Designed miniproteins, single chains. Designs and how they scored, part 80

Each design is a single chain, and the fold is of that chain. pLDDT is the mean over its residues in the fold that is shown.

## One batch from the design tools (miniprotein)

Design m2952
Fold by ESMFold2-Fast:
Structure m2952 (fold): chain A 68 residues (1-68)
Amino acid sequence: MEEKLLKEGEKAVEDPALMEKLLEEAEEDEEVKELVEAAKALAEDPELREQAIYLLAEALRKLKEKKE
């Protein structure tokens, strides 16, 4: 996993506005939307925060590949 994607994921977990923006950008891709929604749910549990960051990083990676 790219370090920059993990940092962006961590930022989105800490900023609800960024999380909502990612959900909006993911609306066109069901797989990416599922990853962001799962990450949002996991982020509510402090013990699952690292897993939430990883899922957001995967979603960001897929969004970059689609260039839209």
Scores: mean pLDDT 76

Design m2953
Fold by ESMFold2-Fast:
Structure m2953 (fold): chain A 64 residues (1-64)
Amino acid sequence: SREEIEELRREMMDLGAQYVSYAALSVVYEKEGDEEKAKEYREKAEELRKKEEELKKKLEELLA
């Protein structure tokens, strides 16, 4: 349905924004020498990337 597609697109946009934020934070902490925080945010970014891929597959299914 249209509502389901719009909801999914909103989720994808939110995940994309979070990914960029966490990726940027990982670089900032790496430059500051905070290896623990840099690793934490790298892992969070990777998790969001995988979730976005899953939502993309679901969106393709709804559009088929």
Scores: mean pLDDT 84

Design m2954
Fold by ESMFold2-Fast:
Structure m2954 (fold): chain A 63 residues (1-63)
Amino acid sequence: SLEKEVLRAIALMIGALAIKYSKNPEEAKKLVEEGLKRIDSATPEQAEEIVRELIKKLDELEK
């Protein structure tokens, strides 16, 4: 669906920036790769929650 494709694109953009500026780029990359894989097998509603969770995990990694 278009909704799911947009959410995946958002996850990619946020993930790329998070990896680039991370204190731990290898862990950030693993979180992003796992998040994208989960989105690919999810419903649009689940994909939104996965993106929110990914952002939270990436933010927590930097604290």
Scores: mean pLDDT 85

Design m2955
Fold by ESMFold2-Fast:
Structure m2955 (fold): chain A 77 residues (1-77)
Amino acid sequence: SDAVAQALEAGDLSLLEAAVEAHVEELGKVIPEEAARLLRETAREVLRLLREGRWEEAERVDEEGLAEVGRIVKEAA
């Protein structure tokens, strides 16, 4: 979302965390529960890695997690 992109550009991890949590909560209301659970777990792991300065690993976890969320959503349709 734009809020997540703006928080990331600002370099404020607390704002990024709040924006990501809000986005995941809203998206979780419209996707299957299994996909919503994986999305929340992926978001938490990405934020943890970003907080630890592990940006390359955070990018990989995000990419892999979103791919799996997309697969679950597609199979549920």
Scores: mean pLDDT 74

Design m2956
Fold by ESMFold2-Fast:
Structure m2956 (fold): chain A 83 residues (1-83)
Amino acid sequence: MEEAEALTAKGQEALHEGKYEEAIELYQQALAIDPNYAKAWAALGQAYYYLGKNEEAIEAYEKALKIDPKNEEAKYYLEKLKK
């Protein structure tokens, strides 16, 4: 879905600028449009990870893997967060 993809891309730009809360808001907007968009769940997990919100990061990555079990980014960070 183009709108969810565009919002996720804007979130990635905000993340690169260190605007983690803005990135989270954009990813949440993408997920409101398409709650099955695994890439947005993984991106949301990454933003929470950078904020040190490890529990929220784990939940987001687990949702990404439930939708797309082959998501290597979500697997990597989830394994790292579980220690």
Scores: mean pLDDT 83

Design m2957
Fold by ESMFold2-Fast:
Structure m2957 (fold): chain A 77 residues (1-77)
Amino acid sequence: MSLMRFLQLFSTPTGLSVSLVLALISLSLLAALGYAIAVLHIEPTAPIKVLGAVSVVLLLLSLFPLVYGTALSLRNL
């Protein structure tokens, strides 16, 4: 499976929708973790650090096709 073919799938309306949902989930998780650590003073244990890292990776992964798809759509307006 080629990387280019995988990236092109995320440029479709379906892929863009999936990326948007993933971005919202990742932002919600990051906001909840940030609130828990900063406001509730919960210790950042290994599971919390792993969950935070996964949330950041998912956010970056979802933002890439969102930015690419949006730029492509705006370019053809």
Scores: mean pLDDT 70

Design m2958
Fold by ESMFold2-Fast:
Structure m2958 (fold): chain A 91 residues (1-91)
Amino acid sequence: SLMERAEELLERVRRLSEEVAELLREALAKNAPKELLTEIVLLEASLTSLYLLLSIYLKLAPEEITEELLEKVEERLRELEERLEELKEKL
């Protein structure tokens, strides 16, 4: 169902956010360059936006969840997952 897929995507965003928080802690401990720290913070901001978007739909307007919306969220999440791996390599 669309609702089940949205809930699975929300859980993926939550798990990715936990990994980004850990990366930020490591970067701060290693005194990483401000440019890298900024990129990690922006990645976390993007994840927060996806989390809020999905949460709003799931709680307030589940009937408005479309296949197109979920496809866009999944594509964006893949981009953010790939970005996290790039940032890990820079640390």
Scores: mean pLDDT 89

Design m2959
Fold by ESMFold2-Fast:
Structure m2959 (fold): chain A 62 residues (1-62)
Amino acid sequence: MEEELEKLREESVAEMKRIRDLRAGTPEQQAEADRLFDELGERSRKISEERHELAKKLNILG
């Protein structure tokens, strides 16, 4: 179970490193880095929405 959290942590670190590498490159790579950063924000928002929906389902089913 802690192994799953460690993997997510490692993936996050790798993704941040990729964004840094892209920002050190060409203007096209910098634009890709900005897109990836926006996708990270949207992913966090979706996770929050999914948790809220699960809470509603539990309330309806209980």
Scores: mean pLDDT 72

Design m2960
Fold by ESMFold2-Fast:
Structure m2960 (fold): chain A 65 residues (1-65)
Amino acid sequence: SKAQQMINKGQNALDEGNYEEAIKYYEEAVKLDPSNEGARYLLEAAKALKEGNEEKAREYYLRAS
Protein backbone atom coordinates (compact mmCIF):
# COMPACT_ATOMS: atom_id res chain seq x y z
CA SER A 1 0.00 0.00 0.00
CA LYS A 2 1.02 3.65 -0.37
CA ALA A 3 0.85 4.06 3.41
CA GLN A 4 3.31 1.17 3.82
CA GLN A 5 5.64 2.80 1.26
CA MET A 6 5.62 6.00 3.37
CA ILE A 7 6.37 3.97 6.53
CA ASN A 8 9.33 2.32 4.75
CA LYS A 9 10.66 5.73 3.62
CA GLY A 10 10.26 7.05 7.18
CA GLN A 11 12.24 4.10 8.55
CA ASN A 12 15.03 4.72 6.01
CA ALA A 13 15.12 8.40 7.05
CA LEU A 14 15.42 7.39 10.73
CA ASP A 15 18.27 5.00 9.86
CA GLU A 16 20.05 7.99 8.24
CA GLY A 17 19.42 10.14 11.34
CA ASN A 18 17.11 12.44 9.38
CA TYR A 19 14.33 12.78 11.96
CA GLU A 20 12.63 15.73 10.21
CA GLU A 21 12.23 13.71 6.98
CA ALA A 22 11.05 10.64 8.94
CA ILE A 23 8.35 12.77 10.64
CA LYS A 24 7.20 13.98 7.19
CA TYR A 25 6.87 10.42 5.82
CA TYR A 26 5.07 9.11 8.93
CA GLU A 27 2.66 12.09 8.80
CA GLU A 28 1.84 11.13 5.19
CA ALA A 29 1.34 7.48 6.25
CA VAL A 30 -1.13 8.56 8.97
CA LYS A 31 -3.01 10.76 6.46
CA LEU A 32 -3.24 7.88 3.95
CA ASP A 33 -4.47 5.39 6.58
CA PRO A 34 -5.75 7.11 9.78
CA SER A 35 -6.80 3.71 11.21
CA ASN A 36 -3.17 2.51 11.33
CA GLU A 37 -2.28 3.03 15.00
CA GLY A 38 1.23 1.68 14.36
CA ALA A 39 2.00 4.54 11.97
CA ARG A 40 0.78 7.06 14.56
CA TYR A 41 3.11 5.60 17.20
CA LEU A 42 6.03 5.65 14.72
CA LEU A 43 5.30 9.34 14.10
CA GLU A 44 5.41 10.08 17.86
CA ALA A 45 8.64 8.04 18.18
CA ALA A 46 10.28 10.07 15.39
CA LYS A 47 9.22 13.33 17.07
CA ALA A 48 10.68 12.12 20.38
CA LEU A 49 13.99 11.26 18.65
CA LYS A 50 14.11 14.75 17.11
CA GLU A 51 13.77 16.16 20.65
CA GLY A 52 16.57 13.86 21.91
CA ASN A 53 14.22 11.79 24.08
CA GLU A 54 15.35 8.23 23.33
CA GLU A 55 13.38 6.72 26.25
CA LYS A 56 10.07 8.18 25.05
CA ALA A 57 10.86 7.07 21.48
CA ARG A 58 11.44 3.48 22.69
CA GLU A 59 8.06 3.47 24.45
CA TYR A 60 6.30 4.54 21.24
CA TYR A 61 8.20 1.96 19.15
CA LEU A 62 7.02 -0.81 21.48
CA ARG A 63 3.42 0.36 20.99
CA ALA A 64 3.88 0.45 17.19
CA SER A 65 4.58 -3.31 17.14
Scores: mean pLDDT 86

Design m2961
Fold by ESMFold2-Fast:
Structure m2961 (fold): chain A 69 residues (1-69)
Amino acid sequence: MTTEAVLAEVRAAADAFASAAAASSPEERAGIVEAAREFGRAATEAAASLPGAAAIRAEAERLVAELAA
């Protein structure tokens, strides 16, 4: 898997999580934010040996911060 493919997956997941959170109750939103954190962690871990892993981590952190705002 390439860095670009992982970044595209993280961005697609960000859009999906944001849409789900917007349609959710406060209790459900907390679960969605936690799921987004776990997804970001897993994506970063899976890409740890790839060139540009730092960019993937930054994008995953941005996803969680934006969703939790």
Scores: mean pLDDT 76

Design m2962
Fold by ESMFold2-Fast:
Structure m2962 (fold): chain A 57 residues (1-57)
Amino acid sequence: SAMEIEKKLEELQREAVRAVLAGDYARAAELLRQIGTYRPERKALLEAQAEALLSKS
């Protein structure tokens, strides 16, 4: 359902932010790719952001 997808997206986004703050760029990149699975129209942007995060460390 839409509400269940929104809840999952909010949790994935919070975890991605926490991973970035912890310096775990590999984890943050993985979480962004997971978000892209639920938001295919934004997948290319999220993959580019994931690659940018991986280039930091």
Scores: mean pLDDT 83

Design m2963
Fold by ESMFold2-Fast:
Structure m2963 (fold): chain A 92 residues (1-92)
Amino acid sequence: SREQAVKETVLAILLAGLYFAVKNKKVSDEELENIAKALLDHLKEVFDDDSVKRLKGLIDQAIDYKKQGDIDKALETIDELTKLVLEEVKRL
């Protein structure tokens, strides 16, 4: 449906935003957390509670890796998050 296509487009934009925020050394922890919150709020509108809990775990893990300076692991975690979001979207 059109509504589903719009929700998928917003998810893609927010996932890309999280990726580039993690990759950019000049993005603050507060700015990163605000981007992550926007993504999480949108995930809650699209997916069930069990899927959201799993996806939130990966978001939190990516933020923790970024805060520890492990950018490579943070980006790998976002790649896994993106893969899971795309798999969940196909089941809607």
Scores: mean pLDDT 84

Design m2964
Fold by ESMFold2-Fast:
Structure m2964 (fold): chain A 61 residues (1-61)
Amino acid sequence: MINGKTVDEIVDDFEKARKDYEKGKISEEELKKVQAEALRLISTNPEASGSQLSEYIRRIK
């Protein structure tokens, strides 16, 4: 369930993908895939507790 990335690294990866999408560098489908992967990793990561999990989910939704 842990893949060696911190929650902050996962969020940063998504934010980079979102900016690339806004610039037309990636498709909406690719952005949605990155978002889905980030949500799953954060929800299963032991660093993400109840309120913190909600905060991270808001940042990547």
Scores: mean pLDDT 70

Design m2965
Fold by ESMFold2-Fast:
Structure m2965 (fold): chain A 55 residues (1-55)
Amino acid sequence: MRARFEAFEREGRRHAEENPELAALNREIAEKLRRIGDALDEGLKKGDLSLSKLP
């Protein structure tokens, strides 16, 4: 029962979506983090992290 209640507390996404500005910022941050992660993963696989192409 409590676990389901905590799941609804995560519904803060709806509260955040009331502010389109906040939603846009979160989306931008997520996109940048994904790009950085992808670039780092590729660099690690190649063993070349000195590449200046990191965003």
Scores: mean pLDDT 63

Design m2966
Fold by ESMFold2-Fast:
Structure m2966 (fold): chain A 73 residues (1-73)
Amino acid sequence: SSLDQQIQNQRQLIELNRKTKELLQKWIDDYKKENPNPSVKEQILLGVHEIAVKSSEFVIERMEERIRQLEAE
């Protein structure tokens, strides 16, 4: 059904976003490990990437809520 296709598409998008978030978090963690005394510019770069992780978490939560709504129909 079209509903099953919409749910499948949302699940695929969530999976993609989760993998992207995990890769970004790994990059942040590795960067901090390799750069224990980050410069002001490096701190800004890290901050931007940490905001991107939080933004991805928000998007994933909204997508999971959308699946719950579709499954309730």
Scores: mean pLDDT 85

Design m2967
Fold by ESMFold2-Fast:
Structure m2967 (fold): chain A 94 residues (1-94)
Amino acid sequence: SLEALWAAERELAPEVARRLQELGDKSKNPKARELIRTAAEAAARGEIFGALIHLSVGYVVAKREGDEETAKELDEAMDIVGEAANRASAPVDA
């Protein structure tokens, strides 16, 4: 199961990296763009969970600062990572 999860993470990493890169390139918010690109670089290295950590930390900081626009874009980026992780994982019970 862990070995299967790591294999799936490596297999999905290029798609996640590409989707995050596209989202970052379309962003008009410099802070969101930088954080999403950092996450895309982590995904490009096969570190999908590393990408999620970068986005999650950025999201919490943005929410604390009242930066709702950055928080929204980071939430969208986290959805990309979460969708890929869900496809890679064993069936979720309940």
Scores: mean pLDDT 79

Design m2968
Fold by ESMFold2-Fast:
Structure m2968 (fold): chain A 89 residues (1-89)
Amino acid sequence: MAVSEEELEAAVLILAAAVLLSLAKRTKDPELVRAAARAAREAARRAKEIGDEGSVRAARELAEEALRLAEEVGDEEAAALARETVEEA
């Protein structure tokens, strides 16, 4: 089975969000938290476009973790992005 370009994009964005979130957890760097929140939002959008419920769920879980970290570090931009993603996923 050939992976569609859209499915590959969603998978890459989920992986990017997971990696950025792992780095953000270690460093608690607001820039990495914002990057993780943005990646999770983009992954959720792509997953919805292709109708992949598993990818939507994965992106939502990453966004929930990003929201928790954003609140912990006090980054309102990252918190808003992650909250939006959780609500829309």
Scores: mean pLDDT 79

Design m2969
Fold by ESMFold2-Fast:
Structure m2969 (fold): chain A 110 residues (1-110)
Amino acid sequence: MPSIDELIKKIKENKDNLEKLKAELVKFLANLIFKARDAGLPQEVIDQLEAELSAFGSRAAEAKTIEELIELAIETLERIKEIVESAGDSPAAKELIEELEKLIETLKEL
């Protein structure tokens, strides 16, 4: 499985390619959900994360510009962060929040 740093690197490498950026953002979110599930976050939280990924995938498919995609991704990541924060203060939840914050900061710098 790719590391968070490797996923962020791929997002940065594809910052000027709309279709590749869409794909890398979906991979990041899918990887985050797999980590949340593996860490034993509540099923209700996992269900909410999967709903956000599904909604992002649909909305991202309709995005016509990199700017529109980045704004959508930031909004989605901020909602996902709130969902993970609602799951409590476990070490796993804190790690996921750190990963989300790193990507949000990266996207704001693109």
Scores: mean pLDDT 84

Design m2970
Fold by ESMFold2-Fast:
Structure m2970 (fold): chain A 68 residues (1-68)
Amino acid sequence: VEEEIKRLEEEIKKDPNNAEAYLRLGVAYARAGELDKAISWFLKAYKLDPNNQEILDAMRAALAAARA
């Protein structure tokens, strides 16, 4: 998980408009149990690609987990 997070952060540094990298980073933080960070990254992905259903589904899942 930590290795994946570092990789994705490097991808974002190379291409800060890569919505897919922000989505994957959010998923990685959610798997690490850092739901607040996961939601923050999903929101950044959503701003770049607001019609992406995968981003919306991921945000919904993270919000549901945070409310448990």
Scores: mean pLDDT 79

Design m2971
Fold by ESMFold2-Fast:
Structure m2971 (fold): chain A 59 residues (1-59)
Amino acid sequence: KIEEILEKLKKYVLENYENLTMIELINFAQKLLGLPVVPEDASSEELRKARKKIEELFE
């Protein structure tokens, strides 16, 4: 079932986050926790803008 596959995928990402880059780790952690995350399929410029917006909120 798709739900089970997605849940396993999420767990797999969580277990492998130690090997991800800092940015990837943050994005995956935010997605895992249900927080707003920078779209991973977005352009570099779009990712930069989204990242800045999140940083502004963290301020």
Scores: mean pLDDT 56

Design m2972
Fold by ESMFold2-Fast:
Structure m2972 (fold): chain A 83 residues (1-83)
Amino acid sequence: AEELARRAVEAARRGDAEAAARAAVEAGRAGFAEGKAAGDAASAAAAGIAAAGAEAAGRLGDAEGAARAGVAAAGAGAAGRAA
């Protein structure tokens, strides 16, 4: 999840909204799976919400918003692993 979030941020810095949204959605999927695997329903839910936010930002062409959602999803996945 963290690596995918970094890719989303890099794509946003280049102004590539499609690449940023794609990486952010993948970060959200990874974070959701990590939360589910850890048995942390709250972290899984947070990652799922972040993934939905990334998708919405992508539809709006908001590369920065997509990158922020990707970072949030990675953080939720990490919290689930630490729990």
Scores: mean pLDDT 70

Design m2973
Fold by ESMFold2-Fast:
Structure m2973 (fold): chain A 115 residues (1-115)
Amino acid sequence: SLELLKKGVEYLKEGKYEEALEYAKKALEEAIKKKDEVGIVNATMVIAEVLDKINEEKKLSEDEKTKNYENLVKELIEKFKLNEKQKELVVDGFVEYEMKKKTKDYVPIVETKEL
C-alpha cells in the first residue's frame, strides 16, 4: 500500500528505524498480494534505506553490512514465501537503492552481472 510505504518513510525521517522497517515490510507484503512489481521494488528500496541507517548507527564494517543484507533478504523470502520473480524484484530493490546511494561511485558496466 502507498499509505503503508508513506508511513514507513515518515518513521524513517523521524529516526524511528524499527517502526520504519515494520511499515516498509507491510508495504512489501501488500505489493506481493497485489502482484504489484513496481510496489515490490519501491517497498524494498525503503527497507534497504532503513537497514542502511541502522548499519550506519552501529558503525558496521562493509562485510558485516553485506551479511546483514543477506540475512534480511533471506528473512523476507521465508516470511512472505516469495516465488522466483518476487525474489528477483526484492534483489532489484536493494540494488537500485545501492546504485542511488553510490551515484558518485557508479560504474556503468556493473549491471548486477558477475564477470
Scores: mean pLDDT 79

Design m2974
Fold by ESMFold2-Fast:
Structure m2974 (fold): chain A 75 residues (1-75)
Amino acid sequence: MLTPEELVELGKRAEAQGRYDLAADFYAGAGNLYHVRGEREKAAEWYRKAADSYRQAGNLEKAEEMLRKAEEVLA
């Protein structure tokens, strides 16, 4: 299984290639794994990064979903 750190590296590579939807998917996956590990601040950070990347891809619905996830893990 991929670690959140490995997913972040994959996201950064996708972002460098201009593949913002793919980058956002990797960053969202990293947020999910940090949440499972109980690292709530890290989870929120990577959900916000995923939201920013989805927004750059024009995927506004997924961007809003990621922002909600970031708020929920910090509640």
Scores: mean pLDDT 88

Design m2975
Fold by ESMFold2-Fast:
Structure m2975 (fold): chain A 56 residues (1-56)
Amino acid sequence: SAREQMERVRRIVEEGLRRGLSPAEITERLRAAGLDLSVEDVSRQMANLRREREAA
């Protein structure tokens, strides 16, 4: 389902951010997991997660 895919995307992006990976590296990991996202979409997800981390 779309919701499950979005949840999986968020987990991979968050793990990549924790490791200090670039948007391009995170995009490659998403593709390896069968998720078809653009680097632009990945950058958007990263920005959203950074905002939430500032609250923590």
Scores: mean pLDDT 80

Design m2976
Fold by ESMFold2-Fast:
Structure m2976 (fold): chain A 72 residues (1-72)
Amino acid sequence: SLQAFKDGALQAFSDLGQRLADQAGTDEARQAAQQSVQQLQQRLDQAKDRDEVKLATNAGANDLVDAIDQAT
């Protein structure tokens, strides 16, 4: 289902964000990762099909990397 695809994307993204934040080792990086996960969840709630989920997830991944870089 579309919902299962969204749930899977959010879980994978959350796991990635946690690993990147742990490697950065700062509270700022952990907060940035948490904010990026929350932003992706909001984008995924608005996604109407699998292509929109993929676009939201890709955009979120770029935002996450930039946020962690700025927080490090």
Scores: mean pLDDT 84

Design m2977
Fold by ESMFold2-Fast:
Structure m2977 (fold): chain A 88 residues (1-88)
Amino acid sequence: ELSIEELVELLLKKDKEMIVEGLSSVFPISEEIKNAILNAKNNEEFFEALTLLLWVDLELDQEKAEKVLKALALAESVEELVEKLKEL
């Protein structure tokens, strides 16, 4: 099973618009967090935006946060991402 650090590294290669579309289809995400993800200029800003989403906005525990990160890292389409997120 992938560590959170490994999942984040995979996420840095993903389309940010796909991530935001999939997440906002399943979770009530603030416009501020959506914009933070979309406008992240580097890996650090992107990781900070995801951290705020998972632990502050969504208030997920570690296990659920890891499942969300895994879904984001491994999904190849918005539809696949939405289905994986609905299973949480």
Scores: mean pLDDT 76

Design m2978
Fold by ESMFold2-Fast:
Structure m2978 (fold): chain A 75 residues (1-75)
Amino acid sequence: MVARISGLVLRGVALELEGDYLGAARDYEEAGKLAEEMGDKELAAKLYKKAAELYEKAGDKEKAEEARKKAEELE
């Protein structure tokens, strides 16, 4: 589980550096879901907040709002 979260975050960072904000956001969102499944609400909230930021940069306001709401629910 942790190794998969780490892998998704690393790919997300690489995609963000390439300017693929939508791809990066999806990876952080998936990492957040995995952290939530692990019961690590603090990590999940941080990952969902990052996904929301990236969805906003990608112009996907609906997914940004959804990810932000998920992060707030975990705090």
Scores: mean pLDDT 82

Design m2979
Fold by ESMFold2-Fast:
Structure m2979 (fold): chain A 110 residues (1-110)
Amino acid sequence: AKAAEALALIVAGYALAQQGKFDEAIALFDQAIALAADDPVIKAAALTNKGTALAALGKYAEAVADYKKAIALNPKNAAAYKNLAAALAALGKAAEAAAQLAKANALNAK
């Protein structure tokens, strides 16, 4: 039940983020993270979406923290590494950004 509720909140939060309602989206992602406490894959998805909304608000340091938490829970999520690289580049951390992009590319290698 909690996993289905967390997924519904992620979908609703994503829809709000697509409308530019990033603060409202983040509130739903925080609820999804709490509900998915025992589900690392769903929790990682909620953290990745929250990080993306934080980055859209220019909160790159907070986005980096949430992407790193998402990667710790689901290290196969190439999108989280790519998004982490973009946030690190926005903070001027070009070398760290390049390393995370290389990791994302390795996960997507044919």
Scores: mean pLDDT 89

Design m2980
Fold by ESMFold2-Fast:
Structure m2980 (fold): chain A 63 residues (1-63)
Amino acid sequence: KEIEELREKAEEARKQSEEYYEKFRKLIEEGGDPSKAAAEAILGAGYDAEAELYERKAEELES
């Protein structure tokens, strides 16, 4: 149902966020381009915010 779909979307967004944060970490660890690292971090933060939004919507529907 709708709540289950929202939780699945949140989990997928969490996965995307983790992948982008891992790319950011590798770029920093390897002394890569700070601008590229910042871009990966921004994408990671975006997916993290998206996951929180889906989780909040699921909680609203549970009440």
Scores: mean pLDDT 82

Design m2981
Fold by ESMFold2-Fast:
Structure m2981 (fold): chain A 56 residues (1-56)
Amino acid sequence: SREEARRAAERAFGDAALRHGGDREVMRRATVEAGVAAGMSREEAERLAERLLRGS
């Protein structure tokens, strides 16, 4: 579902933040790829990544 895809992307964002010391490009890329893999469009995943990065 869209909700499951969102949760997968948000988890990837958090995992990347912990593992890569807040490298914003790594966090963005991990979020986008996880979201796309879970069924989001790339555009939707990119917008989610931007929102999460602004909230950090």
Scores: mean pLDDT 81

Design m2982
Fold by ESMFold2-Fast:
Structure m2982 (fold): chain A 78 residues (1-78)
Amino acid sequence: AEEQLERDIALALAQISLAVGKIAAERHPDPEVAEKAIKLADEGMDRLNALAEAGATPEQILAEGRRYAKEVDELLKE
């Protein structure tokens, strides 16, 4: 169905955004900041998978992905 395809695409895009954030975190010069950001990205990935399994809308999945990506970016500025 269209809704399932849109959800799958939303999940993939959100996961890619968090994967990019995790790669940036792994390259951060402060190991404590890196560890926190990596953990947050992993928690975000688990949350996105849980939302998709629960049948969340594509908009909800993208919004949650954006929230985690923003928090990762904010941590990397510390």
Scores: mean pLDDT 84

Design m2983
Fold by ESMFold2-Fast:
Structure m2983 (fold): chain A 67 residues (1-67)
Amino acid sequence: SLAEKARTLREAAEAAAQGDMDRAIALVREALPPDSAAELTQVFSTLSPEEVAAALRTAAAHLAEKA
């Protein structure tokens, strides 16, 4: 469900905020289709962990709103 995906992206944001980018990426790949996860992972390489965490929180909020 969208609510479950939103929860997983919030967990990914917390991992990114802690600097655990491997865990953040793994959680994004669980929550999103492979193509979407690959696009976000590529964008993450251009961002700080704090920016990644903020982006993931925003994405989670959008999914929760749609649910």
Scores: mean pLDDT 80

Design m2984
Fold by ESMFold2-Fast:
Structure m2984 (fold): chain A 56 residues (1-56)
Amino acid sequence: PVVVREEREVVDASPEEQGQALQAALREAIAAGDELLAEYDEATGRLVLTRRTRVE
């Protein structure tokens, strides 16, 4: 589909907290039928979670 909404969350926390945030985000995305992209920025130590929702 050509129409997608994106929401980004930056998790600037401990590795344990980042793991918990990733698991929670994944469960929510599956329940909503959304895509979840997880990217770890090694330079900053941050986890970036991008959730994409198909709006059609």
Scores: mean pLDDT 77

Design m2985
Fold by ESMFold2-Fast:
Structure m2985 (fold): chain A 60 residues (1-60)
Amino acid sequence: SSEVESLKRELQEKIDRVQSSPKGKAELQENLGKAETVEEIEVQLGVADIMLAVEKVFPK
C-alpha cells in the first residue's frame, strides 16, 4: 500500500542518520527489506528513534 511505501521511506531516512551502531543500522536495514505491513515498519521506526535519541544523549 502507499502507506507502507511512505513509512519505508521514513524508516530509510532514519536508518541513514544512525551513526554509532553499525550492527543496529544493519539490522534495521534488513528488517526494512522484509517488512510488509504498517505495524512491522512502525516497530522498526520506534527502534530507529530510540537509537537516534541515545546517540544524541550519549555522543562518542
Scores: mean pLDDT 82

Design m2986
Fold by ESMFold2-Fast:
Structure m2986 (fold): chain A 95 residues (1-95)
Amino acid sequence: MSEAERELINIAAELTGATVVIVTTRKTIDKMSKEELAEELELLERLLERLRDLLERARELAAQGVEEAAGLAEQLEALIRETEALIAELKAKLA
């Protein structure tokens, strides 16, 4: 297996895990206590930084001609926007 194939698999796996976190948080946000909201905010801010790192890696692979990486980059960009919106929503609930 090539290094690029291994990197793609790792990016896809982390993207899937992040998607589960975002979907779960959106479904449970209205039921969270202020302490749970604060803990979730810290988790999502760390997740956002990780997603940005993954996006840079996916873009590098796409620039090298790995077609599948371009699709992952688009999915990561969409998930980053969703994560930023959710962070803003959590901050508003904590104010």
Scores: mean pLDDT 87

Design m2987
Fold by ESMFold2-Fast:
Structure m2987 (fold): chain A 94 residues (1-94)
Amino acid sequence: MLEEAERAAENAEKAVLDAARRWAEKLRALGLDDAAAEVEALGRELAEAVREAILNEALGTPEGRARAAAAREAARAALKRMQAVGAAAYAEAA
């Protein structure tokens, strides 16, 4: 049901934002404030994409599935960029 999908989307969004916040806190502890801000911004993009994927899949329509697939691709791209930012920042700090 739509209500169950809304709850799943809210939980997933919160989990992504919490993870991004903790990652950013670690980067700030290393003095990497710019990288921390970028990870938080990408974390918001990832959270939005994950939410859209869950909600659109729950519609059970071909259009919803297509939008969910696009949202999953956006989520993968955001996660990859977030990982790259973190890796580059740690390399720069070393």
Scores: mean pLDDT 84

Design m2988
Fold by ESMFold2-Fast:
Structure m2988 (fold): chain A 118 residues (1-118)
Amino acid sequence: MAAALNAAGNALLAQGNFAEALAAYNSAIAIAGSNDATAYLNKGIALNALGKYAEAIADYNTAIALNPANATAYLNKGIALLQLGNYAEAISDYSKAIALNPANNVAKANLALASALV
């Protein structure tokens, strides 16, 4: 049930259907009792793609609270913070993403960019 809704949301996200992806992830979260870190992460990614950076950050914070080792949540939260001009917080989150996954070249590139904007 929740896994099928997450899979549907992932397919919609890949197609660029961000609003429909959000509906699927919201349904997955409702069924999973709000303990689905992956649904919150992917919902945040869809919100970020829609330019809803503050809402995306709230969902990334929930994903991190449920799974503190989620390097992808820290990376995407940093991207949203960078878009809002919160460079110091973006640097902190990119550094955490790199600490959790040292092979994350996207986080390294974005860390360099954010550091140049401070």
Scores: mean pLDDT 84

